# Designed miniproteins, single chains, part 74

Each design is a single chain, and the fold is of that chain. pLDDT is the mean over its residues in the fold that is shown.

## One batch from the design tools (miniprotein)

Design m2726
Fold by ESMFold2-Fast:
Structure m2726 (fold): chain A 88 residues (1-88)
Amino acid sequence: KEKLIEEAREAAEKGDYERLAELLREAKEKGLDSVEVRIALMLKEEEQERFIKEGLLSEKTIELLNGLKEGIALLEKGIDKAIERNKL
């Protein structure tokens, strides 16, 4: 739902994590997996961990976030190795 995503962007820009939590609960209750994932990606790492601890994210979303974090870490490591090898 486009409105939930727009409201989530505004809340994230303002640092309104209570509003983000409300929007995540709504997305989860309505089974809007793609919306839930998009909202979760707007959270900084600290808030993602808090929301996971509070049970605000579905298991599928947590699994995807962990997979993305691992993928990003591998990409960052690859970039660092390329820079080191080439002495750029």
Scores: mean pLDDT 73

Design m2727
Fold by ESMFold2-Fast:
Structure m2727 (fold): chain A 67 residues (1-67)
Amino acid sequence: SLEKEVEKYKKEIEKDPKNVIALRKLAVALYKLKKYEEAIEYLKKALEIDPDDVVAKLLLKEIEKKL
């Protein structure tokens, strides 16, 4: 379930707060749950770690259209 994915990636981020892949995966799961503002916060964290992450930038732009 999407809720189990959210919990899984939150635990991965708890162990490694700079895990950009886990931050992006969490944002995607939150987006699918229509938790757009929370998804944006995790994508912004990913971009703080890796400002050149094209995937995170594209996801952020796409989700912001839903607000």
Scores: mean pLDDT 86

Design m2728
Fold by ESMFold2-Fast:
Structure m2728 (fold): chain A 57 residues (1-57)
Amino acid sequence: DELEEIIEAIIERLKELGMDKEFIEELKKELLKIKENSPSYDEFRKKVIEYGDKVQE
């Protein structure tokens, strides 16, 4: 599943940024929910980018 690979890439990036493991687990669950509620790959991608931008702070 290509979307799962994208989620894994995001998780890898967050680990490199030194994010808390519990936070990463919660974020992964959130991303999976976004995937399930996104009608298309493009919508999922947009939501994930917006979420990532917010987390960067």
Scores: mean pLDDT 72

Design m2729
Fold by ESMFold2-Fast:
Structure m2729 (fold): chain A 57 residues (1-57)
Amino acid sequence: KEEEIRRRLAELSQQLKDAMAQRVAYEKAGDTEKAAELRAQIDALVSEIERLQAELG
């Protein structure tokens, strides 16, 4: 079960990196609406990562 959580953490960390890069790209392009959507997704990913890290202890 801990290995499953570690695998999810690795996947979420990669998704977070990708989302952060996309947010910067949209901000540079002036797409503030998509940048705001990605910010919300980033916040959700961070919360999920923190929750899973707490479960690992």
Scores: mean pLDDT 83

Design m2731
Fold by ESMFold2-Fast:
Structure m2731 (fold): chain A 65 residues (1-65)
Amino acid sequence: MKLSEEELRELGRKAGLSERELEILLLRVVQGKSQAEIARELGISRATVSRLLRRAEAKILAVLT
């Protein structure tokens, strides 16, 4: 399914994503960046990227079910 950046931003707001969670989700889903690439670009750990992605996904899943 081709989800646009605009649609993903709107879904993120409805799901209660933080600005940081939404930013990381967009880098992963829209730009196709790996967790390592995101971590390096934002100056944070891979573990932090993984944790924020899991929180973003859990919040989105909660509003879709």
Scores: mean pLDDT 80

Design m2732
Fold by ESMFold2-Fast:
Order: C-alpha cells, then sequence, then structure tokens
Structure m2732 (fold): chain A 55 residues (1-55)
C-alpha cells in the first residue's frame, strides 16, 4: 500500500542518517555517543514496525 511504502521510505532515510552519525561518532572515538545513537536506531526500527503493522 502507498502508506506502507511512505513509512518504509521515511524510515530508511532516517536509519541511513543515524548510521552516518554512528560512523562519525566512531571515527571521533566517542563510544558513549555511538551507544546512544544505536539505541535511537533500535527505537526507530521498533516504531517503524509498529506503524507498518497498523497500516
Amino acid sequence: SKKKEEIQKSSQIALDSIQKLIEQARKEGNEDKVKELEKVKELLQKVTQEQLDKA
């Protein structure tokens, strides 16, 4: 469905952005920031799945 496609596309863009931030934090040696961003990524994946299940 169009709604599911939009949710998946928006989620993928957000996940790609978070992944780039994680890579940047790793290059900086900021392990605390990497852990925080990984938690945000996990939460985003969970929220996306919940939205897809409802759509």
Scores: mean pLDDT 83

Design m2733
Fold by ESMFold2-Fast:
Structure m2733 (fold): chain A 59 residues (1-59)
Amino acid sequence: DMDRLNKIAQIVDKALRDGLSAEELKELLIKEGVDEKDAETIARQVEQGLADGAAARAL
């Protein structure tokens, strides 16, 4: 469902801009109607991406 994927992307972008934690992002996704399993996977992927980004960038 393309509309749901777009909505998830918008929520992730907003959460990153607002400085939300992975836990808060997961709760926000569930509140917007994303499946609990999908919300966990997305939050975990974002957390992993931030960790990899921090390791790759020295500022």
Scores: mean pLDDT 71

Design m2734
Fold by ESMFold2-Fast:
Structure m2734 (fold): chain A 79 residues (1-79)
Amino acid sequence: GTDELARLGERAVELKKQAEKAIKDGNYEQAAKFYRELAEVYRRGAEVAESLGNTDLAEHMRRLAEQAEKKAEEASKKA
């Protein structure tokens, strides 16, 4: 439920931090991995939000997942 969304949010913050650090360090392979994991977290968040009837939050999280996938692809191209 809502507590699961909070836990997913905390995981997303940590993955963003790890991905951004990897980019700064030139570790593009690691950055791509972290961004892919971030996209999975957002997709799970969208599923949870949808199950709670929060369609707007689910849509928002799907957009965040798409953004994370694009960042993973960009990092992979630099690796």
Scores: mean pLDDT 88

Design m2735
Fold by ESMFold2-Fast:
Structure m2735 (fold): chain A 56 residues (1-56)
Amino acid sequence: MDAKTRAVQYANKALDYAQAGDYDKAREYAQKAGDALGASPETKERVFQSIVDTAS
């Protein structure tokens, strides 16, 4: 199964937690999403910022 599918699943979980106000779990899953895709530090930070922005 593709790393991309796993990254999407982690990103969705991160967004759900952010919407619920659980930013600690949201951050954890956002990092897992980036790691699954082999993302650079820049991309990982951008993903986390996007999740926070979407939740606010």
Scores: mean pLDDT 77

Design m2736
Fold by ESMFold2-Fast:
Structure m2736 (fold): chain A 96 residues (1-96)
Amino acid sequence: SIDKTIESLLNTPEEEIEKKLEEMKKEIEEMEANLEEAAEKEGLSVEAVKKAIKAVKEAFEKLKEAVKALKEGKLEEAKEKLEEALELLKKGEEEV
């Protein structure tokens, strides 16, 4: 539930949210740097892994926008951005 995700984020210390966002950013950068190795390990084409990484990067940008909206008290905008992030992740997973 998006509403439960919003409540969880509002009850999570800002420092913890920022730490998790930094960890996610590092993981995405590492996946992008090791794209050919990731493709070989998973038995996927390089093109499939590129599409998956693109979806994850786009979802991560929407998640950052959602966190920013929450900090500004824009709950409706935050919900919309979280829903967009989840749709992007789901679509990326279906392409793998």
Scores: mean pLDDT 77

Design m2737
Fold by ESMFold2-Fast:
Structure m2737 (fold): chain A 85 residues (1-85)
Amino acid sequence: MEEKEKEELEKAIEEEYKKAEELKKKMIDDIRQEKKSGSATQTVIERALQEMEKYKEEAIAKFGEEIEPKMNELLEEMKKEAEKL
């Protein structure tokens, strides 16, 4: 891969990761709101994790294996944040 192509790919991966990180923040906030309202928090957590796993699969399909470690780390962080709620 040419230096320029590698740099463009790395930038695209970072931008996708930022979008995934924002999605995680939104989902965690939604879980906090559901807990505050007395709704079934576990069901909301399960749906959020499924959506994040789907996002991870789509990102890997689009950017290849290079994004997989970042997406796995993000999903694990989301699980830890959900456990705090």
Scores: mean pLDDT 78

Design m2738
Fold by ESMFold2-Fast:
Parts: structure tokens; sequence; C-alpha cells
Structure m2738 (fold): chain A 93 residues (1-93)
């Protein structure tokens, strides 16, 4: 439905923001937004399995970018947490 399509578009935008991020904090903020958008797609019963899978994969990609750009131990742990949550979304499919 329209809500799932909007959330999926937000997840795609968040991945691009994580990719362009110059700092670990910017990449983490983008990855957290991608995960929230993916969770919204998975919670929408009108979303297709393909849309849910794409959303979960986008959240994982953003989390991996956040880990790559992490500069502190705290940022590394936050990024690992986001990766584990995104993997959890994929396992629910």
Amino acid sequence: GAAAEAALAEAREAVEEARRAETGEEALEAAERALRAAEAVLADPSASREEKREAAELALEAAKLALKKAETKEQILRAIGLILRAIGLLLDL
C-alpha cells in the first residue's frame, strides 16, 4: 500500500545518506532511519514479500555502511546492534 511504498522509499534514501556520510555519527543516524523504515514495511500487512525483503536488505546495507564508517567503540557497538536487528528482519521472511 501507499504507506509501505513511502517507507520503502525512505529506506532507500537512508541507504544513500549512509553511503554519503562523512562521519560515523551521520552514518549511524542514517542506518537507524533505514531500520525504522524497514520495520514499518515489515509491519504493513499489504506489503509484498519482495518489498519486505528489499526493506530488510536496505536496512542491513545501511548498518554495514555505519560499521565501515564507525570511528569509536560506541559507534562500532551501535552499528553491530543495527546489523543484528536487520538480520532478524530477514530471518522473519
Scores: mean pLDDT 91

Design m2739
Fold by ESMFold2-Fast:
Structure m2739 (fold): chain A 85 residues (1-85)
Amino acid sequence: SEIEELLKRAKELEEEIKKAEQEKKDTNANGTKATQAALATDREAGLQAERERDAKQAALDAKIKDLTNKRSQYLKLAVMKLNEK
């Protein structure tokens, strides 16, 4: 069924979103520790660690947004196909 395929893809995207959200949490936790350690030694090193954390978080946020948009598109297609009957 085309509807079943669309729903399966939406579920796969949901799992990818969960993985990306977990990676964001891990990046935030590790980045916070790195920033604190660097700030204790050198302000510039601390700012660099903060920039690296923020860049990784921004990339993960973009990925989560793209995956969420794709999931929404597959769900809308599934609803439209269901309503075509």
Scores: mean pLDDT 80

Design m2740
Fold by ESMFold2-Fast:
Structure m2740 (fold): chain A 74 residues (1-74)
Amino acid sequence: SELIELLKEILEYAKKLNLDSVPEIEEILKLVEEGDIEGLKKKYEYTVSDEEFLKEMTEIAKKILEEIKELEKE
């Protein structure tokens, strides 16, 4: 899954940078790996379809990864 790979890379960078978001990223990754998309949607109050949710989360993950890589450069 593209989303799982993106979340794993985000988690590695977040751990390297000692970000406070590490526990939340770990929880999100666990829910995605377990296929608990309903649990994720409930946590973020999303009412869209699972397909739309996964597409939006993948795009958000790509943007987060780009920003977190820039933080590592400083």
Scores: mean pLDDT 77

Design m2741
Fold by ESMFold2-Fast:
Structure m2741 (fold): chain A 58 residues (1-58)
Amino acid sequence: SAIVEELKKEIEKIVETNSIEKAKELIQKLLEENKSKLSVDEAQEVSLYAIELIEKKL
């Protein structure tokens, strides 16, 4: 979906441009702000993507 792709790009930018601690904070806030726009499956996909990017960074 368009919203999932948009959020994945934003998460990628957050992870690449911030420390791990700050990225986790910003991603949590981003997901909370967009929670009503996501299905359960879409929210899980975005969350797993964020975890994967953070793990790959450190």
Scores: mean pLDDT 83

Design m2742
Fold by ESMFold2-Fast:
Structure m2742 (fold): chain A 64 residues (1-64)
Amino acid sequence: DRKEKARELAEKGVELARQGNYAQAMALLLKAKELDPSAALEAIRRLEEEGLTQVAALARVLLS
């Protein structure tokens, strides 16, 4: 299921961003967007809520 895979990738991307692995986080969020854009947008919102505003802003630009 594409939506399920996108959600899993987005969740892993958020976890990598929490760990400071921003390049890997961006790659996973991009792949999540390709499968389901809503999963990627939810992940970006979560990053914003957790105070990772710089990486979230970068993701919004790259994933638009």
Scores: mean pLDDT 83

Design m2743
Fold by ESMFold2-Fast:
Structure m2743 (fold): chain A 79 residues (1-79)
Amino acid sequence: SAAERAEELLRRAREAAAAGDRAALEEATRELERLAREHPDNAAVLAALGQALRLLGEDARAAEYFARAAALVAEAEAA
């Protein structure tokens, strides 16, 4: 599923960040950005992208994706 792929990519992003491998972190983040474009209403994908962007220091973009993910969860709980 898209959520499972997002968690795998986020795992790679976290491993890259821990290793100081910025190139690998940027690659995992780009793959998460592509996945978010394919699944724009999947909260798990958007949250994973937000976490990867935060690891890159892109705090403003990370906050945007976290807000979108939270809105989707709120919509699902209201239904």
Scores: mean pLDDT 87

Design m2744
Fold by ESMFold2-Fast:
Structure m2744 (fold): chain A 70 residues (1-70)
Amino acid sequence: SAEFDAAVAEAVAAYRAGDRAAAARALTRAISLALEAGDPAAAAEALRAFAAVQPDPVARADLLARAAEL
């Protein structure tokens, strides 16, 4: 959905800007929107999209592990 896509984009942009609190809120919103829609695959996609911009391999692995559990 447009709201889901916007929340994922907001999370990525906030993280790149150094606003990690805003990034976490936007990511949580994207996951909630996907799960409320009954689409765990979209929730996993949000986590993978966020993982792709992580410079830290440990943080990236943690996000991918969360996606795999959905």
Scores: mean pLDDT 81

Design m2745
Fold by ESMFold2-Fast:
Structure m2745 (fold): chain A 57 residues (1-57)
Amino acid sequence: MEKELRRRVIEAEAEAGLARMYGSSLKIEGKEEEGEELARRGEEEARRRAEEARRRY
């Protein structure tokens, strides 16, 4: 149980990191509003998944 829980949390954190990087790339391309929205939604979704994983196990 703990190993799977830890794996899912790590996966969610990795997804949050990717969302932040993707948002930064979009800001560089001049799509600042799209970058902010994408990064925010990605981080919220990853956080929600991490919390769900923690609560189920």
Scores: mean pLDDT 67

Design m2746
Fold by ESMFold2-Fast:
Structure m2746 (fold): chain A 56 residues (1-56)
Amino acid sequence: SMGPEKTKEAVENLRKALEEEPEASELYLSIAIREAQEAGDEELLKGVEELRKEFL
């Protein structure tokens, strides 16, 4: 399945955004968490939560 690969790519793209705009990290992470929850994508949500621990 392509699920884990797509999740990894999405998480890495978010990481790059957080590195470029660290002052907006809380906003970006809040939006990403909401989007993952609305999509029911538990693997994406897990990846975003790991980024939250790193940046917040």
Scores: mean pLDDT 79

Design m2747
Fold by ESMFold2-Fast:
Structure m2747 (fold): chain A 72 residues (1-72)
Amino acid sequence: AMSPEQLEGEIDLALALMMLSLMKKYGAEESLAEKARELIRRAHEAGVISEEEARRLLEEIEELLREEKERK
């Protein structure tokens, strides 16, 4: 069975992925991106995702924010 900390990390990862999916579909907001970054970091700290996976997700958030700033 997963530890409580690992379970919390899995929930944080699931929320981050949902937020990332919504930002891809509807556009990135700085407040949502900041929350998604925090959730990804917490999931990594809980041992749920690798450093490489965390890096990829964080890079994807930065790319979405860059695209939104270019539209404004």
Scores: mean pLDDT 82

Design m2748
Fold by ESMFold2-Fast:
Structure m2748 (fold): chain A 104 residues (1-104)
Amino acid sequence: KYEDLLKLLEEAISTEETADLLLQLGYAYVKLGKYEEAIYYLEKAIELAGKATAAMYLQLGKAYYGLGKLEEAIRWYREALALDPDNKEAAELLAEAEKELAAL
């Protein structure tokens, strides 16, 4: 399912590269557990958009968390909450990452 979506998104961005397509590609890589590729495309999406959304920061945090980079994950979850303070998912993931870091 995500592998087929990934191929379709890669074909789309080869024709017209948009921040939204790069963001969708980053999401697909997070779901596939390919966190380094996810970070690459999410950072490129932010650069191309000239601004970041809470969703972009949330996915970037998830990718860093998947790599075991807890301090970086916490930073990006906090940035997501700064843009959207009522984002329950970002708040829950932040608390989880902070608890895991404190247990080390």
Scores: mean pLDDT 83

Design m2749
Fold by ESMFold2-Fast:
Structure m2749 (fold): chain A 86 residues (1-86)
Amino acid sequence: DEATEALRSPLGRAFAHAVAAMLERSDPKLGKAARIAVDALYEGLSREEAIKKAVEETGIDEKTAREVLDLLVRQARAGREIEEFV
């Protein structure tokens, strides 16, 4: 799973956590959903399982959870790509 691989890279995970922290400062509920999604993907859950867990634990809608997950994965991939320069 590309999402899991990106989040297991050191910079990929750091970028995902940075996004989660940024979301938490703007909306604590979105930040919590982001943290849940990052942890779920890191543990090897599928994207759909991560979305379901975030929705169940925070009460955000599925569309919002999916958008948060997509943002996290995109940023994790960017961090992983930067690791190629190190």
Scores: mean pLDDT 79

Design m2750
Fold by ESMFold2-Fast:
Structure m2750 (fold): chain A 76 residues (1-76)
Amino acid sequence: MHAEEAIEHARKAIEALKKGDLNAALAHAGDALRYAEEAFGPDSEAVKYLRQAASAASKGDAEGAIEYAEKAIEAL
């Protein structure tokens, strides 16, 4: 199920951020975004939060990235 896959990858992205593994976090965030877009469409709240999480992670804002990823999981 696309929603379950999006949640799994979002959780893995959060774990990677907590470990300081930015490359793994961005890879899992990208996968979560793809599955969420397939399940809910690009205008869904989950997709918007995942895009914010990926943007924060790319800027080195691990705390912001984790917060947005957690909000995305709540919206999935």
Scores: mean pLDDT 80

Design m2751
Fold by ESMFold2-Fast:
Structure m2751 (fold): chain A 86 residues (1-86)
Amino acid sequence: SEDLEELLKVADEGAKLVPEYRETFEKAKQRAIEDPSKLREAGAELVKALTKAVDPEKADEIGEQARKRSARGAVLTAKALLDKVK
């Protein structure tokens, strides 16, 4: 699935750019691989972790909004946040 492939790329790159959250990125990646129905939850966790690196005061708010998106919406939001961390 394209959404899974994109999530895996975001998790791998996020772990390199924000090593302090490496375990969070790796666990989200593994959860999505083992259970594709968790793609939205995994994407939202990536959004929250990446938001902590960019704007920590909004991490909880943006993470919660990501949980209300589709799996694709959460993954695309995480990808956009990853570009801001670079």
Scores: mean pLDDT 82

Design m2752
Fold by ESMFold2-Fast:
Structure m2752 (fold): chain A 65 residues (1-65)
Amino acid sequence: MSPEEVALNRGVSAAQQAVLDGGDPREAARRAVLEAARRLGVTLSDEEVDRIVDRALDIVQRNLA
């Protein structure tokens, strides 16, 4: 699994949990993506983080349909 795929999966899980908890799914996904990047020792640009967060939110919307 690539670092980006790990960050995406962590973002999806965090966003989905935030929806269930009544929190902000975008903010939860962003935090999870940044934490995954730190743990994996990879540097993600703001653009890359935003793209991964947007994909995570799209996945959560489909999962909750």
Scores: mean pLDDT 84

Design m2753
Fold by ESMFold2-Fast:
Structure m2753 (fold): chain A 76 residues (1-76)
Amino acid sequence: MDNEIKEALAIIAAYYGDVDSALKLLKEMENPSEETLLAVGRLAVERGDVEGARKIAEYAKSLGFTKAAEEIERLL
């Protein structure tokens, strides 16, 4: 449940343009989902936060979520 709540909050933060808070929440989770990382990364790109999107892609890659990282990088 902690991870589910943190994932929801990360998406909400990214939706309102707070990508830094979203990334902080994602890093506090033991097992963030690839879907949530991709959603947050896409929202960062949509808000024009290129640096935030890149940080999310790097974090996704560090967790083995290569597909999410590649898709975020492709949108940049």
Scores: mean pLDDT 81

Design m2754
Fold by ESMFold2-Fast:
Structure m2754 (fold): chain A 52 residues (1-52)
Amino acid sequence: SMFEELFEKVSENLPPEVREELRAALEAAENISQKIGVILRAIGEELDLELS
């Protein structure tokens, strides 16, 4: 799905443990808003790594 593809792209540089946790959250998401929330969290984690 689009969300799975986006997640793989935005989480590629995250530590495996964080990526696995967020992937589980994406799989558990019940609606589109929750899925968007997980993607935004992945982007935030990636941005934090780049700015650190």
Scores: mean pLDDT 81

Design m2755
Fold by ESMFold2-Fast:
Structure m2755 (fold): chain A 77 residues (1-77)
Amino acid sequence: ARPPLSLEEVLDILRKAFKERKITPESLEALRQLAERFGLTPEEVQELIDLLKPTAIVTDSVVQIVRRLEAERAALA
């Protein structure tokens, strides 16, 4: 029913959520679209959700996910 978000819009929503360390409905929708449209595994999505928590531990896998998404965004720019 809602129009699909572009990869740039999804990444902008997630960047803001990570900077603010807040889980919002918009960030959850962006993560859902990353899983469904951009090929993130359920495990990668869960690691990104966990990173949004104030007590989150940053893992190497999360860093790799973020680098991959930024590379995909750069390829579209």
Scores: mean pLDDT 67

Design m2756
Fold by ESMFold2-Fast:
Structure m2756 (fold): chain A 60 residues (1-60)
Amino acid sequence: MKKVELDAPDPRKATAAALRLIGENENVKVRIEGDKLVIEYEDNPESKKAVEEAKEILSS
């Protein structure tokens, strides 16, 4: 299992990213902690894709 923390100061974007991670990937655990999105995921292509998509949501 891998863990990554992403800066997520916009609560709307943080929520959207969290829903993307949870909604389509059962191998991902996500938590919003203040202005950060904490993601724990299995090292597989689907989880990595979901994490990259979450990063895109946060950066948009």
Scores: mean pLDDT 77

Design m2757
Fold by ESMFold2-Fast:
Structure m2757 (fold): chain A 55 residues (1-55)
Amino acid sequence: PKELEEEVRKLRAQGLSEEEIAKRMSEKFGLSYDTALRWVRAILQQEKIGTSVPR
């Protein structure tokens, strides 16, 4: 989901850890912490896969 990805990227750019991002995501979107953490990790994992592609 676009809104989840944008918020995760924004918080990551601010230097927050996966746990801090998940906490903010659970608060903003009304998700459980575990659900938010899974989404954060999935989004960041996709960024790692794409790291070999130049921007």
Scores: mean pLDDT 73

Design m2758
Fold by ESMFold2-Fast:
Structure m2758 (fold): chain A 55 residues (1-55)
Amino acid sequence: MEAVELIEEAARLLAEHRGSDEERRRQIMYELAKALADKFESARAALQRMEAERG
């Protein structure tokens, strides 16, 4: 899947869950970061930070 398509899907999910709690929106962002980690070094760094906060 192209990175642009991943970002567009995450944006769509965030729009649908605009009224949801912050944790659900953070989960969507975490899943996006994880999907991009294998493609981009900067995304990998973001994923490591998120995992440190959760683990």
Scores: mean pLDDT 69

Design m2759
Fold by ESMFold2-Fast:
Structure m2759 (fold): chain A 79 residues (1-79)
Amino acid sequence: MVEDLKLAADSYKLAAQQAEDGRQKLREEGTARAQELYAEDPEKGEAVLRQMDERVAALDASLTVMREKAEEAERKAAE
């Protein structure tokens, strides 16, 4: 059903957009927090950056999967 495939593609695109927005916000807030902590305790600042990088990497992996699923649904709908 082409309509169902289009809805699935739109849902995956929305999920990808939300994940990208969340990732960008997380990195921006994490960087600001780490910079503030670096002035008082460099070890804590570095720990925050490492934790943030790990979380961003996990979100990037999820984002890649969502983008692939959106593309697959679009290809099936267009065929």
Scores: mean pLDDT 79

Design m2760
Fold by ESMFold2-Fast:
Structure m2760 (fold): chain A 89 residues (1-89)
Amino acid sequence: MREEARRAGEEAAAAGAAGDAAAAREAAGRATEAATRAAEAGDAEGAREAALGGTRAAKAGAAAGSREATAAGAAAAIAGVGAQFQAEL
């Protein structure tokens, strides 16, 4: 679980940094899914890693001028934060 969340976050960050909006959106979607599964497993750290990956993707997308990549990364970050809080309950 944590490995999936971490990998998805890293893929989202890398795609965002490359300015590849389509790849960033897809990777951010996987990070969101990984965060949800981490929450279901009670893995707050995995959810946090997915949120951090989404944040990095949003920042990289903004720097590259890609609104779509920025929005996808922000959505993944929000989902990861929410999942983290749910997993800690």
Scores: mean pLDDT 72

Design m2761
Fold by ESMFold2-Fast:
Structure m2761 (fold): chain A 51 residues (1-51)
Amino acid sequence: MELSEEERAYIAKRFGVPPEVLAGAKTVEEAAKALGVEKKDVEDILEEFKE
């Protein structure tokens, strides 16, 4: 799943990291790798954003 700029900003905020940490993350897998977490953890945060 490809991430929008808004989705990346929301994920960064929820994990307490600066937005620039996720600036290059195009997918949920890339975001999870950048954060050092499981893909499912990023997907759970993304579900909150969509609600």
Scores: mean pLDDT 78

Design m2762
Fold by ESMFold2-Fast:
Structure m2762 (fold): chain A 68 residues (1-68)
Amino acid sequence: SSAELMRELEERYEEALKNNDKEGLLEIAEEVGKLLLEKVRENSSVVSVEEAEAKVEKELEELRKLLE
């Protein structure tokens, strides 16, 4: 289930934080972004897919900024 997968990603995120694994944090963010896009594609119009892509890109940009 998506909830189970999100819990797994959250656990991996906590582990990456403990280890100061900046690359791992970005990889997790990318996986979350892919899941978000997949859900939008299943349940939304074409316009919503573009909006979801913009949100994912914004979140990744914010994360990269925090890791600098």
Scores: mean pLDDT 69

Design m2764
Fold by ESMFold2-Fast:
Structure m2764 (fold): chain A 78 residues (1-78)
Amino acid sequence: AAEAARRALEEARRAMAKFEEALKKLKEAEGEEVPKLIGEVLRALGDALTALLEALKAAKEAGDEELVAEAEEGLKAL
């Protein structure tokens, strides 16, 4: 149902926000912090990709074209 798709998309938005924060930290980082932050970015990217794919699947199953579009836009932003 549409509620399950909305919840999956909310989870995907949180994962995307964590990925953006990790990227921001990496862009501002110098020296010894860079390798550690690369690991953080890669983990956050994996989490965001997984959550967005689950949101896309749920949106398609719900037949909600707006939620499908939002999930696809999120995937393009990664």
Scores: mean pLDDT 82

